# Ledger of designs, part 31: designed miniproteins, single chains, continued (3)

Each design is a single chain, and the fold is of that chain. pLDDT is the mean over its residues in the fold that is shown.

## One batch from the design tools (miniprotein)

Design m9059
Fold by ESMFold2-Fast:
Structure m9059 (fold): chain A 88 residues (1-88)
Amino acid sequence: MEETIKEIEKLVKETLEKMKPLFEAGAKGDLKAEAEALELLIEALKKLKEHAEAIGEAEGLDPEYIEKAIDEKIEELEKKKKEIEEKL
C-alpha cells in the first residue's frame, strides 16, 4: 500500500510536469498540444484506476466508487479530445 501511494504520487508529479508545456502551448492555440495533454491525462487516469483498491483502502472509500469516478472522468476527457481533434 505505501509503495502504491508513492507510485501514485510519482505518476501525478510526472504527468503534471509533462502537461505543463503542452498546456502552455494549447493556451497559445496549439490544438495538437492540447490533444496531447488530454491523452497524457487519460493515460494517467487509466493507471490510477489500476490502483483503485489501494486508494480505496487508504481513503476509506469503496474501490468501485473510485473506479466509476475515474471512468466518468476518462469519458469526459476522451470526448473533449475528440472535439479538439475534429478542429485539427
Scores: mean pLDDT 76

Design m9060
Fold by ESMFold2-Fast:
Structure m9060 (fold): chain A 66 residues (1-66)
Amino acid sequence: AEEAKLEFARQVAEVIRRALENAGTPVGVPAPKLPAELSDEDITRIARLAEEAARTGNPELVVEGV
């Protein structure tokens, strides 16, 4: 369960990192795959972390916050 959350967080962080590198457009990065093991609370938390990571330019925040 924790490993699945961390893997999803890494995928989200990669999308954000690529978007930052390409002026807001993720190029060549597939959409993050939502694991069946994640609860709605975990998804909401990761989404909030992703918003903060995109705002601050720190994609690692998504992984660190999970």
Scores: mean pLDDT 72

Design m9061
Fold by ESMFold2-Fast:
Structure m9061 (fold): chain A 67 residues (1-67)
Amino acid sequence: SPEIQQVQEEAEEELYRRVMRVLDSMGIDPERPTELSPEQRAELGARLQAVVDEVQERLQERLNKVL
């Protein structure tokens, strides 16, 4: 279904944008990875997990609305 594909593509785009925003806010350059402190690694992990969970939840809600 083109509607399902569009919703998935939008979710992937949102995930990418939000991940890049998290990295930028923490001063992390994905092209030049630096050694992170334990606190920075924990913060990054928590923020990325929250982003993934939020995007997945929104994706499921949108898929239910299209079906």
Scores: mean pLDDT 80

Design m9062
Fold by ESMFold2-Fast:
Structure m9062 (fold): chain A 116 residues (1-116)
Amino acid sequence: APPVQLTQSGGGTYAAGSSATLTGQVSGVDLSRTNLEWLFQRPGEPPRLIAMISGDGTVFIDPRYQGRFTPSQDVANQTVTLNMSNLQPEDSGLYTLAASIGDQTVYGEGTEVTVV
């Protein structure tokens, strides 16, 4: 079987109050059967789970981000997204996509977001 690969995009510099979309392309696994997690980390802080979408479309959003951040998926195109609205300077940091495959976790390379 081909290896599981997570390719992330959508990072960059954004204005405070604007919106952004982070995207993950998923290969090597059936997205409809895979749980995908969005992890967020600031320098000097531990990574934290901010959102998750399950293969059945069930979502989790950390209460700190509810109403601003929304995970979604497009199973036919093997794509997951994190839609971010009303960006704040405290949203600046590294966003990493993670996939749970049985007892293993595969991580994307991450994407940096800077809010000014």
Scores: mean pLDDT 86

Design m9063
Fold by ESMFold2-Fast:
Structure m9063 (fold): chain A 109 residues (1-109)
Amino acid sequence: DEVRKYAAKAKEYAEKGELQKTREAFAKAFEAAETAEEAVIVAEALKYYVRALIEKGEYEEALEILEKFPGLLENVFGNVKEALEIIYKELARVYEKMGEYEKAEEVRK
């Protein structure tokens, strides 16, 4: 399974702090995904990528990705409610870490 293979690599590289390899593996996981179920796997990989960005203080890149990706997943896969829930929970977590508590609550529904 190409999606699971690249998602696993993205997680591994993210845990090692290898941001460029994480970006490349994440991009390949997204490119390989063809179903809403696989979009969930991509969203989980995105979570690790975002956490690696936050660990290095790259909040701007993390927010850009988390804000942009929901629309991209909906455009490509249609009904991706489960994948979106993963992404919005991570977006709320990032806002809380930035002290943006009102924005975090808005994203939580």
Scores: mean pLDDT 84

Design m9064
Fold by ESMFold2-Fast:
Structure m9064 (fold): chain A 77 residues (1-77)
Amino acid sequence: SDNEQNAKIGVARARQLYKEGRYEEAAADAEAAGKLAPNTEIGAEGYRIAARSYEKLGRYEEAERFRKLAEEAEKKV
């Protein structure tokens, strides 16, 4: 679907931003990608990148929230 394709693009961008240390932008793009394709493998990957990015930012409540979303998405794939 268009949502899954857009999520895949968002995840690729978030990965690059994370690699560059641009954690705020990586978190935003990854979160958006997860929400576009919830309960899919690509959506779970988006949530995992968001969790890691928020952890790098010291935003541990957001990191835990997205970690749990990734775990739930993985159970439904």
Scores: mean pLDDT 87

Design m9065
Fold by ESMFold2-Fast:
Structure m9065 (fold): chain A 80 residues (1-80)
Amino acid sequence: SMAKLRALADEMTDRTIDSEVDSDIRNKTTPLSKQIAAAIEKGDTKTAEALKAQMKAQIRAQRAADFDKMIAAAQAVIDS
């Protein structure tokens, strides 16, 4: 069912997002990730966690959108 596929995708996506966020912070690939890395280096955990939450939300939204497109394409094939 769509609900079960969404739940599985949700768990898999969370694992991948955590890995990507950590990588982006270490590599300082974006201004936001650079700010997070700087906050961590200064021991400002509150700021770091707040910015990480924003970054995770952005990546999660993008991943969910990509997954929805994949499911829609698969459903179209099944219905044919």
Scores: mean pLDDT 78

Design m9066
Fold by ESMFold2-Fast:
Structure m9066 (fold): chain A 69 residues (1-69)
Amino acid sequence: LIELGRYEEAIAELEKKDPADERARALLGVAYYRAGDRERAAALLRPLLDSKDPEARVIAAAVLARLGL
């Protein structure tokens, strides 16, 4: 619960970023994954595997691998 509250705070901060910012979207996926929302993390991160931002692609691939996807 305490950790979940901390991740929800991070999610709120990241959602203030431009939705087209693929780096911020990758970080949102990480925050959802850490909050235990595996479905939302996977849905957010799958499109980022084709991202033009190599950092976003690496983050997406790493989290999806941990989800067994």
Scores: mean pLDDT 72

Design m9067
Fold by ESMFold2-Fast:
Structure m9067 (fold): chain A 70 residues (1-70)
Amino acid sequence: SEEIEKLKQRVEENTKKLDEMIAEYHKKADDYRKQGKLKEARTYEAFAEALEGLKIILDVTYEKGVEKLK
């Protein structure tokens, strides 16, 4: 149905934004490391790792939720 397609699109858009933020934090960490700013680099690495962990939880939760709605 069109409603299911719209829901799937919103989930995909939110996942894409999360992936973009993870990539941005990894890039900032690398940029700071190249500047010798190791504390700032580690901080952005930690933010990226935290978001990666959150993404895994969200992905598992959505998969289990979709399976129960079948």
Scores: mean pLDDT 81

Design m9068
Fold by ESMFold2-Fast:
Structure m9068 (fold): chain A 67 residues (1-67)
Amino acid sequence: MLEKLKEIYEKYKPETLKEETAEQLYQLYQDVGKAVALQYLRHELATAKTESDRKFYEAAIELLESL
């Protein structure tokens, strides 16, 4: 999972998000589980200001939903 999140980050290159975001999302998923992590991601997607950030969050949501 972490490697797939890193691949999504490199693919979409979200303008306002740091590289550590992939590791932070993986840690969040491990700490709080799928349902709460998805709630967080959907909130971030709704408030995202750039197209690259939106595409990153959409891909991260799809990855987590597939688990």
Scores: mean pLDDT 85

Design m9069
Fold by ESMFold2-Fast:
Structure m9069 (fold): chain A 87 residues (1-87)
Amino acid sequence: MSPAFREALRELEEALRAAVAGDREAAERHFERFLALLPKLSKEELEELLELLRTVARPRVEKTGSEEALELLERAEEALEEQLKRL
């Protein structure tokens, strides 16, 4: 995994954690940093991240009952799909 991939994953994890905790400002800041990293990722890394979100992150977020975290996860999946369309 590239440094950019690891940083993108970390920023998204922090964004989701902040959303679950009700810290909307921190969640949006981390999410913006995540979005800024997407153009630096390869097609393979974007596909791996999207698979990770769908298979691992989504079930975990759903278990929290946080609608804000689920909405942020949906936004992340959409952003990854749009970035993949540009490649």
Scores: mean pLDDT 87

Design m9070
Fold by ESMFold2-Fast:
Structure m9070 (fold): chain A 81 residues (1-81)
Amino acid sequence: SMEKRLEAEQLLSLARMYVSLAKIAPVEEKLELALKAYELAKEAVKLDPSLREEAEEVIEEALEILESADPKLAEEFRKKL
């Protein structure tokens, strides 16, 4: 539906914003921001699977940031992919 697509696009845009914020954030905030980006991108794909490729790019960036802050937690989230 159009409503689900618009919501998914908004979630993916928000996820990209969180990735951008996480990249410049202090290490104490990187973990929370990267996790939010990951969760939002996963939810976007759930609502609209056609966004999978774009969401995978965001998820990978979020996991790279997460890896820099907490390598073990990043590995756990990679196993969910």
Scores: mean pLDDT 86

Design m9071
Fold by ESMFold2-Fast:
Structure m9071 (fold): chain A 97 residues (1-97)
Amino acid sequence: SERIARIAKQAESVVKNDFEADVAEAILLMTAGIAKANKDYLGAGSAYEQLADFYYKRGKKEQAIEFYENALKYYRLAGASPEVIERVEKKLEEVKK
């Protein structure tokens, strides 16, 4: 987990410099997979929400909807606060318009 956390942090730095969006996508997918394997449902929800945001910005509505629905599923499993659930539900509604 330590090595993948470092790679995810490095990918975030690269994305902030507008270098490789595809690398950021791969890191977020890996982050979600690791969080699920560790039963870190809050981390999985966060990673899927970030993936959904990424696809939405790219105009990929169907993928954004799928990943926002996955984020809600894992946030609910984690017992996330109503504020977190409402935030993602609003994002999902926005994408469906």
Scores: mean pLDDT 80

Design m9072
Fold by ESMFold2-Fast:
Structure m9072 (fold): chain A 89 residues (1-89)
Amino acid sequence: SIPERIQKIKEEMKKNKLSGEELFDKIYEETKLPRRKLGYRLYQLLKNGYVNPAEDAAIDLGLISQEKLDEAYKEAVELLNKMSEEVLK
């Protein structure tokens, strides 16, 4: 499932020539998740190869700091931008 999701992201980037930020905005529009929550989930997916639904509750309960969420968002966009650069080569 996770490799299939990553492959789908790469194919979407290639087909529509999307930057990492543009792809993030597309996923945001599809999921309607708050950007910090989406950023954290994409960071975990791209960096660590997993998604844990229990971490969504931890975010909602304020157990993950805003600084950590902002850092994860920044890293997720950077990882997506690197992916876009490699796919659009």
Scores: mean pLDDT 79

Design m9073
Fold by ESMFold2-Fast:
Structure m9073 (fold): chain A 79 residues (1-79)
Amino acid sequence: MDELFELIRRLLEEFRRREGLRSLTDEKIEALARRITEVSSRNSSLTPEDIVAPLNLSPEDREKVIDFLLRLPGLIKEL
């Protein structure tokens, strides 16, 4: 299985736990991890907003997830 996908999924699950992201369901975490993995492999021009928009998160959770995506390259490098 894709090691990057599993890493991103685990980081999202831990982020959800720490921040109490109630609208970020397991299904949405998998969808988000898949999109991030695809964007990383394709060198895509998608913004964090474009990645998160289809997930229909609450406004509060959406803002936190966008911030997480902006910090994600640094988090991956620390692992």
Scores: mean pLDDT 75

Design m9074
Fold by ESMFold2-Fast:
Structure m9074 (fold): chain A 81 residues (1-81)
Amino acid sequence: SRLEELKKLSVEELEERIEKLEEELKRLLEEMREFEKNKDTLSKEEARRETIRLTAEALRVIGELIDAELALEEHKREAEE
């Protein structure tokens, strides 16, 4: 699973991964805002397709962020001897 693979990473690697995923999510949200502003220039079918694709990408990044944060939390708990 993604969580098991992520648990193999160090705390520093997980923090770096989280920062990169947060920047990727921020970029996707800005792309979604730009798309929404131009949505009326597209056909209904084209707008729907792009909305679904952008939403799926955002959900994927959010899922990876959750897994990385869970792995980081487990590392921090294990450090509490």
Scores: mean pLDDT 82

Design m9075
Fold by ESMFold2-Fast:
Structure m9075 (fold): chain A 81 residues (1-81)
Amino acid sequence: ELEELRRAAREKLLAAGVPEELAERLAEEAVRALEAARRGDLEGVAEATRRAAELMGEAMGVEIPEEKVEEFVEAEVEAAR
């Protein structure tokens, strides 16, 4: 169930020390990527992965280079095939 997956992801992130607001947003993007992968929507996987990378960069106080973000996106898209 979508809501259950989101809740589980959020709880795991909170247990890892991620702040609640960020954990909530990251869990949403993780669920979006998973649902997109199940549908064969590789563009949806790519978009969710980019958003997650942006959120992580903001949380760490750094700007993740676009090249690195695209490497993560390519890896997730390949895994979803």
Scores: mean pLDDT 75

Design m9076
Fold by ESMFold2-Fast:
Structure m9076 (fold): chain A 88 residues (1-88)
Amino acid sequence: GPMEKAEKALKEGKKKALELLKEGKFEEAARAIREGADKAIEYLKTLDTPEAKQKIRKVLAEAIALMLEATLEDEEDREETIKSLEKE
């Protein structure tokens, strides 16, 4: 269903971002996170439920945080982003 497709899109985006972060490609990693989130939100928007609306808010908040961390030139922020992505 749309929720399963959204989860898959998020995981694919995070996996691509993790690979790019390990290569030092911060801008490309942020783009991969955004593209995954955009696809997930597209699927979730087909659902008119409170649960889907809450999931969209969570996806947006997580994507914004990960994109910010990925675009920082700070070594510590990069390590934290990699750690977060490896949990999923």
Scores: mean pLDDT 77

Design m9077
Fold by ESMFold2-Fast:
Structure m9077 (fold): chain A 87 residues (1-87)
Amino acid sequence: SLLDEARELLERTLEEIKEIVEEGLRNKEPFEVVLKRIDEVVNRTMREIFTLMERMSEEERAEAEELLKETVKEIKKLIDEAKKQIE
């Protein structure tokens, strides 16, 4: 289903962001560089999610919007933790 595709996309996005943070910490990259890579992943995911949502029913879109809100909160949490560890 389109909801399953959205869930898989958001799960992959969180894993990719975790890998970016881990690589940044390992390589002692500046936080600005890590944040830029996270922003690129987030922007790509937002485009893909909105494209999926255009094909969804109103009920599916509402559930996808809630999943997206939860994912955004987790991303912010990962960014905050990365900043504390890098700075």
Scores: mean pLDDT 87

Design m9078
Fold by ESMFold2-Fast:
Structure m9078 (fold): chain A 77 residues (1-77)
Amino acid sequence: MSLELEVTPEDEEKIKEIEKLIEELAKENPDIEQSAIDQLLARAKAEILRGTPLEEVKEKIRKAIKEYLPAVKESEA
């Protein structure tokens, strides 16, 4: 048919939610480079498009952010 079924409205909503999550985490963790944030976003979008549940993708993002922060400062966190 004329429209590609590559990205559904539901996938777009999930991607938007992922973008917001990553943006908030980036603002809270400014020590993370923009390129790393961009790579996380690209991976998260690919996971959503592959049908990975939104909650699993969110957990993967949070874990990846922690891996970018080898020294978590409780006093500043």
Scores: mean pLDDT 71

Design m9079
Fold by ESMFold2-Fast:
Formats: sequence, C-alpha cells, structure tokens
Structure m9079 (fold): chain A 60 residues (1-60)
Amino acid sequence: DKERAEAFAERLRQLADQSTDPVGAAALRKGAETALEKAKQGYSFDEAMDAAVEAVRAAL
C-alpha cells in the first residue's frame, strides 16, 4: 500500500528531524527514501518496510 509506505516514510523523516545524532538522522532519511522507492516498484508494504529497515541498519 503506497499510503502506508508514505505514512511510514513521514514518520522516519519526523524522527530524523528530532534526532540530535546526524548519523542516525541520515540513516532514517535513507530508510524513508528506500520505503518510497520499493512502494513505487510495486512491492508490498511489508517488503518496503523490511528494505527500509535494512537500509537504516546499513547506514549506521
């Protein structure tokens, strides 16, 4: 669901904006971008979220 992926990405962006850790903030923004990309490619929300989590972990 694109709407769920968009909501998830918005939450990650809000958390990044609240973060005092620039590395953590950058990782969260990368996760948000990954979730949106996967949703646009037609992946399920669960798959988009898994990819976003992996992107965040890789950026940390």
Scores: mean pLDDT 81

Design m9080
Fold by ESMFold2-Fast:
Structure m9080 (fold): chain A 118 residues (1-118)
Amino acid sequence: MVELIESGGGTVAEGGSQTLSSKITGDPSQVVGVAWILEGSETGALGVAGISGDGKKTSIGSRFKGRATISLDKANSTAYLTMSNLKKEDTGTYYNLAAVLEDGVVKLVAGNGVQLTV
């Protein structure tokens, strides 16, 4: 069974940068995609960034264009979200999500969330 172990939350200054990470446990070959979402204190639910399971295709949410990058370390099964020029509106809980293929069915797995305060 795939599990997501997130880290990298805390308090950062406005204009600063922060990297969040998520260790993907279980069989990484089942992972077809990984995304980060923000449940923002001011904004509500926002897509931050996504990456395909092969690490070759990425997308960045419109409010994070030019400020966020996503990467996947396939060998160590760890997804990274790096954010720069942080704004107070980026405050909230960040969830890592994985789309996992099990028995021909795609299921969504979520981490427990990481709190970031700007």
Scores: mean pLDDT 82

Design m9081
Fold by ESMFold2-Fast:
Structure m9081 (fold): chain A 84 residues (1-84)
Amino acid sequence: VEELARRIVEVGRRIAEELLDSPKSPEERVEEALRRAAEEVLDPEQLRRYRELVAAGVPVQVAIGAALLGWSLEEVRRLLAERA
């Protein structure tokens, strides 16, 4: 998990540099960089989980963390509800 998380950060940082000229906000560029990094770094099972979470409305940063930790959609929804 640690190696995958570090790899996502490194790839995301590289992609974020490429998106500096994007007409998106800084927050949108960070989200785009993390989304692309997840697609490059996650294995097929983690990527399927990540996509399932994002499709259910989970924020990209949370979806990546949950996919790496093997958390279910219900567990993620419970955590997000506690913050609301």
Scores: mean pLDDT 73

Design m9082
Fold by ESMFold2-Fast:
Structure m9082 (fold): chain A 99 residues (1-99)
Amino acid sequence: SEEEERTRKLLEEAIKVAEDGLKRVQQSDTLEEAREIALETAKKVAKLLNEADFKDSRTVSLAIAAVMLLVAASIAETKEEMIRDLQGAVEVLREAAER
């Protein structure tokens, strides 16, 4: 339960980082700024998820899906694509945090 609590806190922090990244991309004035924010967000969330010790296959699969969406966002050619991929990552991370 202490290990489960640490994993839960890492997942909650990953959601917060992804949500903040999404908001910052939405508020960015240039594609270059949006790209830097998306890449930094992807790196931070991936690090948090890698530190988490998920025990169930469902949560592991959702964490992998979220990382894939974050990678897609970090290499997206348009701000609109970055926003869609980041929104998808946030949704998947929130689903991972549910029972």
Scores: mean pLDDT 84

Design m9083
Fold by ESMFold2-Fast:
Structure m9083 (fold): chain A 89 residues (1-89)
Amino acid sequence: MEELEKAIKEAREWGERQADRFAQMYADAVRAGASPLDLEIIEALFLIAVAVQGIYLKNKVGEKVGDELATELSEWGRRRIEAALAAAR
């Protein structure tokens, strides 16, 4: 139980840090006049990172919990990127 709780907490903290990082990169890129392709690459890299973490979690904590966490992190990251985009406009 304790090991599972630690793994879940670490995964959430990692995902939140990655989402913040990619949201900042996205906002900075928008302000710098980055191309649509550059913005798509930043978003794709974030989604790949979340997908890899989701696979790791499924192997460690089981499919249902891993899927729920991966979905949560993806949605949270998407919201952070959308907020960063709105702030950069």
Scores: mean pLDDT 69

Design m9084
Fold by ESMFold2-Fast:
Structure m9084 (fold): chain A 84 residues (1-84)
Amino acid sequence: MEEEMKKEREEKVKEYKDILDAIFEELKKLKEENGLSKEKIEEIIETYLKHVSDEARESLGLSEEELKEIEDYLKEKIKKLLEE
């Protein structure tokens, strides 16, 4: 049962990462097309970071390690978006 639940949570973590990839790709296009300021981009990212974290916690009861994996993934995405 624990192994089954762990795999289910791992699949959900991957699903959230895929959703984040789509969101960040859209944000990148908005930055390029609309000339969004760095401050506005950071604000949007912080909002998405909070909502994704809240959704993951409420939907799955993810462990602290799984939540940290999502947070680390978000930080990598933020870094890449801001570097461009």
Scores: mean pLDDT 69

Design m9085
Fold by ESMFold2-Fast:
Structure m9085 (fold): chain A 82 residues (1-82)
Amino acid sequence: GAKVDVKPSSDPTERRVAVLLTSAAIRAIGLGADEAAEEITRAMRLFDRGDRDGAIEHLRRAAEILPEIRDLMDEAIALIRG
């Protein structure tokens, strides 16, 4: 897995999602939960492409792998749903 760029958006909701997912990914990496961090990265890519349902699915998987980030995942999912 190569390093990925996080693009800041002019949309406040998209920026809030990016902050939540970045924080969750940092925490997952710090806890050694590489699988959870990978699911978050997949969700970010799907969200950027407009696949909201796919993004939500991968965020749910990340929360199942690492319950410590569940609150961050639930908030991001709620924002993506609108």
Scores: mean pLDDT 81

Design m9086
Fold by ESMFold2-Fast:
Structure m9086 (fold): chain A 88 residues (1-88)
Amino acid sequence: PDISEAAQGLADLIEEAARKGDVGGIAGQYGGAMALSNALIAAGLYDQAGRIGTAARRTVDAYDAGDNEAAIQAGRELARLLREAARL
């Protein structure tokens, strides 16, 4: 699987959800983000994998707390990190 394509596709989905205020859509991408983090670990990209994993967890934690603004901000940060991973 192409890590670059997967990262770009996931970032597009998260950015669209954030634009719509769809916090469930952001939190729903957690599994995809963790799968990509695992793929980055397999590729030896440990630092990028750790940052994506942490950012993905922040989206779920904010969603679970009912903090919609924090969930959107965490989603945007996750998308930014995914865009960076796509360029590696």
Scores: mean pLDDT 88

Design m9087
Fold by ESMFold2-Fast:
Structure m9087 (fold): chain A 103 residues (1-103)
Amino acid sequence: GISLATRGLGYISRGIQYLKDGNIQQAISYLQQALSYVQQARDQSQGVSPDATQYLQQAINYIQQALDYLQQGTPDSVQQAIDYLVQAGRYVVQGIDLLQQAL
C-alpha cells in the first residue's frame, strides 16, 4: 500500500535527478526499482481502493513509457522521459491520497 507507493515515488524522484545529471544508466536502475514498488502498491491496493489501483496503474504506464524513451538515448527522448516521470509521480501521489482516504 502506502509505504510501497511512497518508496516508488522516491525512486521516481531519484531517477529524474539522475537524468538531469546525464546519468542515464543510474536513472534506468532507479526507475526499474520505482516500477517494481509501484506495481506492488497497485497489487495491494486492489482489495482496498479501486480508484487508487487505477491511478497506480496509470503511474506504471508512464514509468514504462519513460523507460522506452530512455532506450532511444537522444536529448529529446530524455526530456520526454522526464515529462512522463513527472506525470507518473503525480499519479502515485493521487494513489497515495486515495489509499489514505480508504483507511
Scores: mean pLDDT 87

Design m9088
Fold by ESMFold2-Fast:
Structure m9088 (fold): chain A 104 residues (1-104)
Amino acid sequence: ATYTATKTVTVTGLKDGYKAIVTVTATATSPEGSRVTVTVTVTVTGDGTAENGSGSSDGPVASAVGRAIGAAGKTVTVTFTNTVTSDGPVLSVDIDVKVHLAKE
């Protein structure tokens, strides 16, 4: 089975000297004996950097983390695509999005 979900986050109004860090964690479950693969693909539009993540398991749970960092004081748009593939049914997919403001 394959599941795909896309989420867009726009970060605006950052003060000079502050960066936005957007972290997406996708966790998927499948039955025991099935292999689960989770991939988070990150695309950044504007001033920022992106990092993809992937994880796999022959057990019931796999997770992946994608991360984006927006440049200080700038607007950045981040699109996350989460893809889950399993040899069996996908029983659940949990997606957590966290936005942190960090001073550099």
Scores: mean pLDDT 73

Design m9089
Fold by ESMFold2-Fast:
Structure m9089 (fold): chain A 87 residues (1-87)
Amino acid sequence: APAVAEITIKVPLDLSAKERAEIMKAILEEAKKIAEENGATLKVLEATPDKLKLEVTAPSEELARAIADKIKAVAEAAGATAEVEVH
């Protein structure tokens, strides 16, 4: 059955607003690429300079988890924190 993963990404508040916005934009662009390359649909639920909430819809729960974990790794590599929930 299709599954949904929610990913909440937060950037440190000790960075400038411009730096936070640039990091969030880079994370979002890479997340879109990851979802598209894996046959999943990505929806932006919330986008601020310091917080990004994404919804990934995939054909299976296993694929949704894998995509979400990959996006989390990208966010963490960029210095952000990411939380993942799969339904």
Scores: mean pLDDT 84

Design m9090
Fold by ESMFold2-Fast:
Structure m9090 (fold): chain A 95 residues (1-95)
Amino acid sequence: GPPDPTVEELLSDENRPEVFAAFLRLLDKENLYLHPKIREALEKEIEGKTLDQARVDYYEALLRRYLAPILKEKDPLTREFMVNLVAKLLLEKKT
């Protein structure tokens, strides 16, 4: 069947700056640790880009929905591992 359009939006190259800004903002609000080199890579994709704040807000709400199991994880080390894995997935470029 066709993929979930919302998942396609989160992984679309056109949406990367707003999705990355939303992800970093979500992590800061939830006090979640991201490896410094991974954080730097996400920040570089945002650098010099004009962000649509309404789209950042939309993607933050969407990421909260998809990442809810990670946000509810009680083990800090498992939660940190999962967060960094998601960040690596977001950094993947299309083939």
Scores: mean pLDDT 80

Design m9091
Fold by ESMFold2-Fast:
Structure m9091 (fold): chain A 80 residues (1-80)
Amino acid sequence: MDEFLAEYKEKVQELQARAAALVANNASKEEMIKFLEEAKEKVKELLEKAEANPEVPQSVIDGLRTILKETEEKIAELKK
């Protein structure tokens, strides 16, 4: 559990820092799509690990599912 929470916290902080940097640098649509696709894979990996661990709170699993869905929807919208 502690290893998962540490990884989860690190990945979330990394994604937030990258998102902030892209916004600050006026990232292009293409750069944003690339970031979101990378973020989607990271979130999917975390969700699979969370679902495999019965000690992970359901709220964390639900949050990751919501983030994954919203990320996929945003990628699809940007690719229109």
Scores: mean pLDDT 76

